Designed miniproteins, single chains, continued (5). Designs and how they scored, part 5

Each design is a single chain, and the fold is of that chain. pLDDT is the mean over its residues in the fold that is shown.

## One batch from the design tools (miniprotein)

Design m16140
Fold by ESMFold2-Fast:
Structure m16140 (fold): chain A 86 residues (1-86)
Amino acid sequence: MEEEQKKAEEWNKTSVEFLKKAIERADKLVEEGKITEQEAANLVVADVLRYIGLLLDLEIAEEKGWPQDVIDRIKADLEAERKRLE
């Protein structure tokens, strides 16, 4: 079943890119003296869990045919999370 494997690959790619950005941002904040290493670790975990949660919400919403405004909001939240790491 190729579709499930493609979804997993897309999720892995998106999640890895987000994780990389989250780590880079957190490391920069530690280097600038704005947060501690412990706060950086907690921030990365929180950011990644929030992003994965939104990806799951999007998949469920699309699969179950939730209202388009709900789907659009989830997509906007995903874009906001990505942009926040820039």
Scores: mean pLDDT 79

Design m16141
Fold by ESMFold2-Fast:
Structure m16141 (fold): chain A 80 residues (1-80)
Amino acid sequence: LSEEEKEQIKELLKNIEDFMKELEKEVEKLKSNPEKAIEILEEAINVLKDALSKIKNEEVKKKLEEAIKKIEKKIEELKK
């Protein structure tokens, strides 16, 4: 990979982390409304799955798959 491609990958990884942090903040605000929290988490999975279908880089794909798995686990916890 070129230095430019490495920087692009680093930027994408950071964007995924920032997305996850904002999602956690939104879910935190919805503590009294688990149904609404689940709705936004399911929406977030759709966004990440769409990104996953368009990304070719294996490192970014792995990060997206980890993010999706983390959200799925959170939905499971909220349904209990």
Scores: mean pLDDT 82

Design m16142
Fold by ESMFold2-Fast:
Structure m16142 (fold): chain A 94 residues (1-94)
Amino acid sequence: MRVYETFTEEDVREMIKQAKDLLKEAEELAKKAEETGDLSLLREASVKVSSAMLLAGMAKSAAEQLGDEKSKKEAEKLLKRGRELSERIDKIKK
């Protein structure tokens, strides 16, 4: 049994947009947590980073299947940004 799922270019762009929005929210939460010491904001930021990286990873794979090099590069930048933010969150945790 083989299941084939294909994403559209619109699906890829929507995933990239959602990942960007989630990373922006996570960066704002991490900054507030760093300023206030509120660990609940760090947990929320971590969840948003994980969701953004999942969406960016899916967008990268779909863009590769569609031959969309521009969207693939945008998704790769989002994955890098997510990794850098995850490292920052870990440093705030001591």
Scores: mean pLDDT 81

Design m16143
Fold by ESMFold2-Fast:
Structure m16143 (fold): chain A 70 residues (1-70)
Amino acid sequence: TVLSTEELLNRMEQLREQGDYVGLLETFLDWVQRMSEADVPEDEISAAVDAALQRFGDDLRKGEELVLKR
């Protein structure tokens, strides 16, 4: 299955609605890792990362703060 930026953004939106910032961060990192392992072109991975950061930057930061507390 080809991983799409839209699918990533939809999954992150669901996690934001649930207030699961750690899950949102973990989903983002796992998705990027899976794209890399599937040999997705670097420009496509960069586009997906940019889209996620533009929409969920603050939410990702909250997830990072929670992970660092562990």
Scores: mean pLDDT 80

Design m16144
Fold by ESMFold2-Fast:
Structure m16144 (fold): chain A 69 residues (1-69)
Amino acid sequence: SSADQQALAQAEARGDAANARVAEYRAKLEQLKAGKLRPEELDPVERRVVADLAELEGDDALAAEVRAA
């Protein structure tokens, strides 16, 4: 039905947007690891997400530093 097609299209668009945001956050985490970016250069939302990603990768020290900024 048209309603099911619209719901699927909306879910796909949200998924694509979410994947793009995750890729941006992962790129920022890699820049932090490479010393090309400082935690203070991230906005508060970026700091939270990047710190959570660092923790998921087992880098608790980097996660703590990013959260403290």
Scores: mean pLDDT 83

Design m16145
Fold by ESMFold2-Fast:
Structure m16145 (fold): chain A 68 residues (1-68)
Amino acid sequence: APSVEELAAALRARLEALRAAAERDGDQTMVSWADAGLAALERLLATESPEEARALLEIMGRQVDQAA
């Protein structure tokens, strides 16, 4: 199974790519959503245990899958 660091890096890359595409397309709603997701990711990594971080990262990954 991927590590918390690998899951976090993958999710960050996906959110950054989504933000870049949205910014290029002028989609301010999606830019704001991606910015909120990136902020939530950084807060999660700073505050949660590795076990809790893993579960939350998997949930966030599914939310990004639904948005993309």
Scores: mean pLDDT 81

Design m16146
Fold by ESMFold2-Fast:
Structure m16146 (fold): chain A 88 residues (1-88)
Amino acid sequence: SPLYEKLLADFEEMIKRNESPTHLVLTLESYVTMAIMLAHVGMLEEARDVLDAVEKALETLRSKGLLSDEQIARLEREIARTRAYLEA
């Protein structure tokens, strides 16, 4: 989807600019909030696209060793909770 591709492209650019791990985490948390807001207004397909992009971005950060295990676990819990909400 165009939204999925844009979010991943923007996030990869942040990594290339050496944005801090804190800024990268805050960006992913903002995207999770965006997915919740899209779901709240009935845009479930777009909400799923955003959440899929967050999952892919988190995999990239994990593979590069940019986040602590605690930060990864916290984001994984928020993603799982949001996905369950979208399936209800």
Scores: mean pLDDT 86

Design m16147
Fold by ESMFold2-Fast:
Structure m16147 (fold): chain A 110 residues (1-110)
Amino acid sequence: SEMEENIAFLADWIEEQLAAGKSGREIGLEVGRAYARYRHPDAPADALVGDFPEEVQEEVREQSYLIGYVITLHEERGQPMTDVMRELVASSPEAGEALAAAAKALKAMA
């Protein structure tokens, strides 16, 4: 399914960033920036998150928090990141939509 493809893509991407020595906070911020760009593809390439409307900034904060939470659960519980994401999607449709949006944003920047 598209959801399983998004989960697999996002997990692989996050694991690559962790292997590169990035913190969960840095990874969350990078996803948040990608999401802001995805929402506003006409924005200047050097636009900062603070340059977007407040509603977009709030969504960026929520995205960054969710990704940080996934990484924290992965590290603390030793669960595969894909399993953490599946559990969150199963318990919250909003988490599923947010993870799908994150995956689409990162794919659009590649």
Scores: mean pLDDT 82

Design m16148
Fold by ESMFold2-Fast:
Structure m16148 (fold): chain A 80 residues (1-80)
Amino acid sequence: SSEQESFVNKLVEEFKKKVQEILDDYLAGRQTLDEAMKKIEDEWNKFMEEMQKNNIPLDLQQKAEDELSKLITDVISQMP
């Protein structure tokens, strides 16, 4: 539904914002690599739980997961 699509888009944008904040904190020296990685994992788990709780259709879940997996890979590549 359009309501489910709007909900997923909101979750995706919130996740992107959180991951960017984590990266910025790491690059500024405000947290260790281990702390940054754990926070990214925690945010991913929250995202997945919200998708499950709201009975989001599998195709919409897969699209969002693919987009965010690519983002996470890119962000991790910036944390040597």
Scores: mean pLDDT 86

Design m16149
Fold by ESMFold2-Fast:
Structure m16149 (fold): chain A 65 residues (1-65)
Amino acid sequence: MKIEVVERVDAKGLTQEELEEEVRRAQAAVEQRAIQLEAEIKKTQPDLDVTVVPKVEILNAEEIK
């Protein structure tokens, strides 16, 4: 079973460098949430074949500088 956890980054008004930094922060945060959720599921249902997939979505990518 696959579960996606999503973190969103709004690119509106950001420079390319600011967007890269925000995406890196969002990626770290969503990976941490995915690890914690998978561990919680494995702790309560250890025989369940589950993979939690972290994903970052960029909003308003067309409005970057």
Scores: mean pLDDT 78

Design m16150
Fold by ESMFold2-Fast:
Structure m16150 (fold): chain A 110 residues (1-110)
Amino acid sequence: MEDFRRELLREVLDRLGLPHSYLDKSLDEIRDELLENLAKATEENDKEAAELAERLRTFLRVRSALKLAERLGLSPEVTREIVEEVVRNKLSASEVRELVQRAAEEQRRA
């Protein structure tokens, strides 16, 4: 499970163009560092701030999906599929919640 979470996080970081040094951080620590970087970029460079805001938004959706999947007891395989969908299709907060809820309902029926 832990190796799976680390591999999944590495893939997310690669897709978002974020540094692999974040693998040694919790999801909350990564959030806090991205917020600090966004604040700094907002004072120095509008273009960098816009790009960081998009990356942060996607990361926060992934973080939400991971926390919801864990709370609902989703399998590693299903969790990976959800995270890949969130990143690929840039899902909204509502779409992430709906996707995780459907996956949980299907898993409970099985």
Scores: mean pLDDT 82

Design m16151
Fold by ESMFold2-Fast:
Structure m16151 (fold): chain A 88 residues (1-88)
Amino acid sequence: SAAETAAYFAANPQAVAAVLRAIAAEAPDPEVAALLREAADRAAAGDFEGALAAAVEAVRRGLESLGVPEEEREAAVAKVRERLEALL
């Protein structure tokens, strides 16, 4: 469940970092990959506010690269931020 996943990530910041690094390794956009690695490093260090900011920016850049219009990007980014705040 989402609650069990959230509890696991809260207890295991290294697991959050590992997932973010795995996604970064597969990201075709080097700027998105760099932001995901920054988010992973911050999460591993216990800087969840910084990790959230970097992860949200990675999502914004990824959607921009896919040609998603600004209004739709901001709506999607807001939803992702809300979900990530619940996990971190």
Scores: mean pLDDT 76

Design m16152
Fold by ESMFold2-Fast:
Structure m16152 (fold): chain A 76 residues (1-76)
Amino acid sequence: SMEEILEKLYKYIDEQAEKRGLSPKTVKLIRRYLEQLVEKLRDKPPDVLYAVGLGEIDRIFKEKLSPAQLTKLLNE
């Protein structure tokens, strides 16, 4: 279900954030970015949302985006 996919994505964000020692502010911005992706992809199948969501979250962690960079993404 969509709820199960979102729960998995939020859990992944939390686990990666703890592992990397990210601030609560950064975690909140990543979660907000995921919320925007969910809005854009609401009409897509849950498996597509999971694949795209996981890929974007992974990219954010790999690129080590700052709060300022994450805020810019939210305004696009």
Scores: mean pLDDT 77

Design m16153
Fold by ESMFold2-Fast:
Structure m16153 (fold): chain A 65 residues (1-65)
Amino acid sequence: SERKLASTETALKILGVESGGVEVEVKGDTITITFHGVSPADAERFRAAAEQIAKDAGLKLEFHD
């Protein structure tokens, strides 16, 4: 649902601000996350948290470096 997607996007954007260098975009039922100069360790931590949030919301995630 649109409301569920918007809530998930907001949660991921907040998480991205804390991590730094993370861009979040929404297209259809998919959330695209792009990493800009993020360390591999920080990127993996973000991926783990984002996957859990998306799974709970029933939405798709795509990651780009």
Scores: mean pLDDT 72

Design m16154
Fold by ESMFold2-Fast:
Structure m16154 (fold): chain A 90 residues (1-90)
Amino acid sequence: SLSRATRLAIARAFIDVAEAGLLANPGLITQLTRGSASQAQVSAFLTGLVRAGLLEEHELNGKRFFAPPGFLETGRVTEEQRAALLAAAA
């Protein structure tokens, strides 16, 4: 299993990308963790959040993207969604 520090690094990087109005893919999130997580660890953690109902997985031009529910319509992360993602990483 991933360490708590690694999960929090992934969750924070994801939130930063989403709050900037951008779609997050595992490659981008891995770069933003600055060596704290591998791409396989990022993909596994984000897929776990999809199973928990906290994220949705999308495919665009052959690339995997992750977003909170409603993000594609709004471009926004709610405070409730932000808190839930951080709690799931703790």
Scores: mean pLDDT 88

Design m16155
Fold by ESMFold2-Fast:
Structure m16155 (fold): chain A 68 residues (1-68)
Amino acid sequence: MFEEEVKRLVEELEKKYKMSPLDVEILEGLALMLLGVDRATGEIDEEWRIKLVRKAAKGLAEKSSESE
């Protein structure tokens, strides 16, 4: 299910980039939205959206280190 995949993906990225709780919440919401659209439209392009989620996680982690 997309929900379970989203949770696992977000947890993986949280550990990899040592993301803050706020960044994790933002990423989880974004991932649910992007992957949820695939299911709502009936398109099987999850790989492309997973790539976007990974890119967003990296961007959030880099932005978080800039605020320090």
Scores: mean pLDDT 68

Design m16156
Fold by ESMFold2-Fast:
Structure m16156 (fold): chain A 78 residues (1-78)
Amino acid sequence: SLEEKLKELIINTLEELKKTLDKESQEKVDELIKKVKEAEKPGEIYELMKPLYEEDPELAEKIAKALDKAIEEFFKEN
């Protein structure tokens, strides 16, 4: 389904981004990935990111930029 593919895309995008980050940032991304896996809908990702914007706005912006690019390309191709 489209929702399953989108959720997989989000998780894969976060996993790839994680490889480029330091250990502390990787731990924060791992927590976000866990929450995304437990989420019922892919759209909940933006709500899950709200606490991260308060804790680490620079990391949150990197994640948002990567996700926005990946999601935009996904909908152009699908």
Scores: mean pLDDT 80

Design m16157
Fold by ESMFold2-Fast:
Structure m16157 (fold): chain A 87 residues (1-87)
Amino acid sequence: MEALRVVMRLELTVSPELAELLVELVRELARRWGGAAVHVARRPDGTLLITVGLVVDVRDEEEKERVRKRAEEELERIRQKLEEAAK
């Protein structure tokens, strides 16, 4: 059976104080979507550059489009929560 892979990425800059919140959100995401990857790079000013990715296998192009839109919305929600917490 042919499986299509959906990959979504979110990049944002946050303070180090949000690192624990990010870990919690990524664990929740991985539990719901079967896979998530996080890369964290520390900048000289102490801020963190964070990349969050989702990987989901789907059956066909129609399901891929639906899953992509939902995953994009979920990642945007994470971005908004982190930005709100940083204020």
Scores: mean pLDDT 68

Design m16158
Fold by ESMFold2-Fast:
Structure m16158 (fold): chain A 90 residues (1-90)
Amino acid sequence: SPVTERLREIIDKLKEIAEEETDPVVRAVIEMFIAQLQHLIDTDASDEEILAFLRELLDFMLWLVETRPEIAEKAQEIASLAQDLIDELS
């Protein structure tokens, strides 16, 4: 589905920032979001479940933009993708 393709795009971009992130705790949280997104795809999750997760992802990406200058640009791209999908599914 178009939603699944956009979730995969978010996963690919999250993998890029996980590779660049030097803080092991922050990297572990990014990897957790990747695993949860993959689970939503694999289980054909409802729009409600996807929306709830994307809101949490958006909040975390905006925190990374403020606190992690090395990955801020890529985190902002992911935040924008998450916001667009939230707006579409709401």
Scores: mean pLDDT 88

Design m16159
Fold by ESMFold2-Fast:
Structure m16159 (fold): chain A 93 residues (1-93)
Amino acid sequence: SEARDAAVEAFAAELTEAAVKYRDLIEKTTYEQVKDLPPEAKRAIARAWGVGAAVAGRSPEEVAALARENGIFDEEEIAVAAETAAAFLAAAA
């Protein structure tokens, strides 16, 4: 339907923007910078990480493992990243 096609196009645009931001945020961000951000900013970074990793073909389990390995997130943010990846994959199926 037209409404479905519009929703898919809007979602694809948001994912592209998130993937671009994911590269900049992950490559340049340190744990020290992230830990002092407001909670909403931390969750936004975690969501961008989750979306970017899922777009790259990572499962939610792999997203959580990679987030722990990188050390820039606390367990709460790791959970947000994994849940975001799961939601993206469910929507893409």
Scores: mean pLDDT 70

Design m16160
Fold by ESMFold2-Fast:
Structure m16160 (fold): chain A 148 residues (1-148)
Amino acid sequence: SSLEQARNALRTAELLDEGASVFDDLSRTLSAAIDRLQQARQLQKSDPQQAAALAAQTRADLRSAMQSGRERSPPVAFADMSRLEELIRETVAALDAAVANASNVDQAIEQLDKAIDLLQEARDLADDTAARLKGLSRQAKLRADLLS
């Protein structure tokens, strides 16, 4: 029936809006992480201990954000979440290398630059995914209105 199709479209819209919210939250976390790693990069020569501490805190925040994102992610966004998780795993590995090599300024900076580049890619993916899911949600709501 048209009413059942309308209910299904509204349920789809709700899941898409929830998915978009997850990726909006991740994008904000990734932006904060990028800012923190840029600070760590600036400190690497003058205060390598503080740079390592900022990198370690960023790693902890990213792990927490990815766990929350995975738990909140609806099935419609699993492929996007999987790609984001891959980028964050590579970022965490680069941060682990930066912390391990804190006394080697050039190697630590190389790993921080790699982590920043990966986080910029991850943020852009999160922003694009959130925008796409919001668009699909609007389409589902319009379909529900036509069927009501």
Scores: mean pLDDT 89

Design m16161
Fold by ESMFold2-Fast:
Structure m16161 (fold): chain A 81 residues (1-81)
Amino acid sequence: KVEELRKKAEEYQKKGDEYNKKALSYFNQAREAAGDPEKARELLEKAREYTKKAGSYNVKALDYKRQAEKLEEEIRKKLEE
C-alpha cells in the first residue's frame, strides 16, 4: 500500500524532472536567440509549456507522497493500539 504510493510519487517526480530539463533547454535556447526577439519568444513559450507540464506531474507526486505519509501514520497508530 504505502510502497505503491511511494513508487507512484517517484514515477511522477521523475516525469516532472524530465519536463523541467526540457524547459531549461528551451530557456537556454531562448537566451542564445536574444538577437532574434520572435524566435526567443517562441522558445520561451515552449519552455513555459514544459514548465506547466512539470508542475502538473510534481503536484501529483506530492499528492501521492502525502497519501503515503497519512497511511504510514494510520498504521503506526494501529500498532500503538
Scores: mean pLDDT 82

Design m16162
Fold by ESMFold2-Fast:
Structure m16162 (fold): chain A 97 residues (1-97)
Amino acid sequence: SEKEAKELEEKLKKIEEEKGKKHTILIAMALGLEVRRNPDMSLEEILELMERLSKKSDEELVEEIERLVEEDPTLSEEEKENARAVIEMVVNDEAPP
């Protein structure tokens, strides 16, 4: 998975260069939540998801992340609260934890 992690990191870096840090963090959050729901996702499926997410606005990404957090049965209420706090920090240009 080291080679797969490198491909994901390189794609995220490219998105950051083109669309900025806030947009890239939101994409990474949405991607992490989607992978948590579908842990058997292939690298190809993950890269396709990243491409789809990269076409969304910051506002659309926030709505998607909020939906994913609310709909995730594996997240505790505390984990959902923490995810919402991170979204708020990112939207306000604060450093995420």
Scores: mean pLDDT 78

Design m16163
Fold by ESMFold2-Fast:
Structure m16163 (fold): chain A 98 residues (1-98)
Amino acid sequence: MEIRLDGLSGPDVSVNGVTVTEEGVISGGSVTINGERYDVPEFRFEGPDPETVAELARLTAELLRALALDDGARVAELEARYEALLREARAALAALRA
């Protein structure tokens, strides 16, 4: 699926015209954080399989939405999920080095 984040404005974070695809591509638009504007470059998530790539893309889109909507509880949930994925990625990398 394609997730479009547009016209979202929170006190600290605003998101305009950003698109995230299930193929792991994030592109277009801009993100404003504490008054500083960042144009979103075309970025592609990489992972061991398409399911992992799609999950990373989805989590990123949900986190941007939660930040723009000032939903602190949802942000905390999504940050915990990112930390879990990073921990698993580090374990997998360590296994490959052994």
Scores: mean pLDDT 70

Design m16164
Fold by ESMFold2-Fast:
Structure m16164 (fold): chain A 90 residues (1-90)
Amino acid sequence: SLDEINKKNQESLNNLNLALEESRARFQSGVDEALAARRADPSRGQDVITEILNSAGGGMDLDLANELIAEGDDRLLRSELDSLLSSLLS
């Protein structure tokens, strides 16, 4: 029935939204970990960010990722990575 189709579609959208929120939370957690690692040792954060980008299936230019890490602006790095996550999940 139409009601069953609408309910199934709503459940699918809710499940997708939950998966997207969970994926974003995991990415944010990874970014936080990378930034913390970079504060302790700048070179250490590079491997975590690379793993995050690879797991997200991002064809992100590694040179750009390295430049963002090297800039040392935690807010800029977070904002840029969040923007990339939003683009990848859209």
Scores: mean pLDDT 60

Design m16165
Fold by ESMFold2-Fast:
Structure m16165 (fold): chain A 100 residues (1-100)
Amino acid sequence: SRLEELEELKKRALEEIDEIAKKAVEELSKLSEEELEKLIKELEEKRAEALAAGDEEMARLIDLVIEGLKAIKEGNLEKAYELFKEALRLHVEVAYEKAL
């Protein structure tokens, strides 16, 4: 059934979160401080657009990603990993609820 397919997709997505977050931190840690600052600015603009549209869940997700990028800029990769993991879990939960 469609519900069983959605539950299986959610399960696989959740199982992959740790790997995806680790890979994201690894790749983003290769960016220069200037590249990270540019990405943060672009995300802050997208967050403002989400808030203006009343999309509080998207704004929250963007906030977690911004904090993760700031943690990378500060050299705190462990904090960045946990923040990206939280953002990915929120994304999966919101996507699953909207698909139901």
Scores: mean pLDDT 82

Design m16166
Fold by ESMFold2-Fast:
Structure m16166 (fold): chain A 66 residues (1-66)
Amino acid sequence: VTLEEIEKAVREKLQDKYSPAAVLAAIAEARRLFEYNPDITLEQAVEHAERVAKKVEEDMKKAKER
């Protein structure tokens, strides 16, 4: 598993469901997770990234609406 594979998997899974800003944040966090724990699976990295994307979208909506 490489950083490029993680970036591609995260982008392919999240790009249709989340905003570009949320996807970029998710990719950054998945890359950091992999750098600290290189033994993680692609599935674990993608699951972590999706949680980050959801939080980013929720935070953006709260900031806009109050």
Scores: mean pLDDT 76

Design m16167
Fold by ESMFold2-Fast:
Structure m16167 (fold): chain A 79 residues (1-79)
Amino acid sequence: MEKKLYGIHITVEKGKEKEALEVVLETLKDEQIRGIFVVGNTVLVTVLTEDGEAVLKKILEALEKRGIKILDSEVYELK
């Protein structure tokens, strides 16, 4: 399957953004990350992958295992 550039953003409960960033970095350590930023309580990731939805699901499962409440999440293909 062809790799595409995906934007992923995950809004977590306030005060958990640093822990969420650590979980995302560990979860995606073997992925082709093009950018990662924290803005407020939202973690923004740009990743080159074949399936952006599978990457989002992997992150959400990792955050839930750490007891971090997810307020919003989105994945979209970048132009």
Scores: mean pLDDT 84

Design m16168
Fold by ESMFold2-Fast:
Structure m16168 (fold): chain A 75 residues (1-75)
Amino acid sequence: GNVIIHLNLATAYLALGRLDLAEKALQAAEALSPSPELLPTLADAYFKLGLAYLEQGNTEQAAKALEKALQISQA
């Protein structure tokens, strides 16, 4: 479905270091109200985004992404 396409785009953008585009793709996936089975994948993707922001020195964006990963994982 469309959720999987956005998750795959986010993975590709993370690999390219395009963290802004990865974040937009994850936000698009979340906005489509993914099924419960996809929530762990979405949370893991936000966690990886947060770690990537930390590696780039963007601590504020990292904190927001990690907080989102935690929020989704507890849903």
Scores: mean pLDDT 87

Design m16169
Fold by ESMFold2-Fast:
Structure m16169 (fold): chain A 95 residues (1-95)
Amino acid sequence: SPLSPEEQEDVIELGRDTVKWLGKVIDYLREQKAPQSVIDELEEIRRELERAVKEKNFQLYLESLGRAADLLSKVDPVLSGLLRRLRDGLEYLLK
């Protein structure tokens, strides 16, 4: 069933919260001395997700969550699993 305009706005708000959460994850990874290449790539993905949310580009939103999950799988499997579950749940709702 297609999402209502209210449900679409809730998905966008969740995206804004996810951008903020990824900022905190990046700070955490810096404290853990994660490789700079991982931090730089996650910052790029966070900016991509922020653009996707701003433009209401749900395809880019899902792709950005998937890229973040794949990247985090190398440094924190728990955080990766959380993002993958979020992506899969949103993909189900947006189709």
Scores: mean pLDDT 86

Design m16170
Fold by ESMFold2-Fast:
Structure m16170 (fold): chain A 69 residues (1-69)
Amino acid sequence: MAQVKRLVEGRVKTAISLGFSRDDAVQTAVHGVRQYAQQQGVSPQEQQQLLDEAREYASKVADQLYAEQ
């Protein structure tokens, strides 16, 4: 959980620095979590849970950071 949140935050910040849209920032963060889950060898059920949590958190982070600009 904490590691996934850190990964999402980093990915969203990187996307903003590269000039990505809010939706693209969320998408790249979720993709990063998917790659991480596959590398960790977690079960498909755990991957689905992590992706759902990542999508929700990425949306919150993106909303916060884009609103601050």
Scores: mean pLDDT 79

Design m16171
Fold by ESMFold2-Fast:
Structure m16171 (fold): chain A 61 residues (1-61)
Amino acid sequence: SVEEELKERIKEIIRESKSFEELKKNLSALMDEAVTKHGIPVERFLDIFVEAAKEVQEEEK
């Protein structure tokens, strides 16, 4: 699903970002894509982000 694909992309961004500023830029760009191209409300995107971040945190760093 689009939401599952977004969650995986968010997890990639979290793993690959080397600074908080880079993380914010990449997440804002993906959020704009999700809202504009996929019709995902901002609140839903943030819910997906929270789940993605939780899953990344559960992985061994």
Scores: mean pLDDT 82

Design m16172
Fold by ESMFold2-Fast:
Structure m16172 (fold): chain A 71 residues (1-71)
Amino acid sequence: SEIERLREEAERLLKNAEAHINAGDVESAVKDLQKTLEVIRKLKALGDLDAANEFQLRVSELSKRIFEVNR
C-alpha cells in the first residue's frame, strides 16, 4: 500500500540521517531529515497519525543530536 511504502521510505531516510550524523556530515543529515518531514506530512494526509507521530519524535531526537554536536 502507499502507507507501507511511505513508512519504509521514512525508515530509510532516518537510517541515512543517523549514518550522516555519525559521520559528521551535518548538511546531508539535515537534508535527510527534511525529506523525512515531507514523508510524515504525506502519512498525516493519509490518516496514519500513529506512524507520523512516531517518526516526528525520531526526527526531533536526531535534530537535537545535530544541535548538541554543533555546540
Scores: mean pLDDT 86

Design m16173
Fold by ESMFold2-Fast:
Structure m16173 (fold): chain A 95 residues (1-95)
Amino acid sequence: MLTELSEEEAERLEELGEKIERGEAGEEELYELLKELGAEEAALVVALHLFLEKKNLKYYEDAMKALEELKKIADEESKKIIKEKEKEMEKIKKE
């Protein structure tokens, strides 16, 4: 579901993004903030990226949900990318 962000919440997301670019924070902090703000769809997308980079099973379920949601709205080209990411995630889970 879409969550309306306040001006202060939007500023917190922007500040965190800048900190991540500077190496002062990671995507784990972004995931936690998105969950706190109730931005569930955005949090699922960050979990997908975190699982692929960190290979931490903690993010696996949310990452899989992100791929399922993306498939519902994806065109044919995007579905090819999603299939590649599914194969990558299955390899990570197997290890």
Scores: mean pLDDT 73

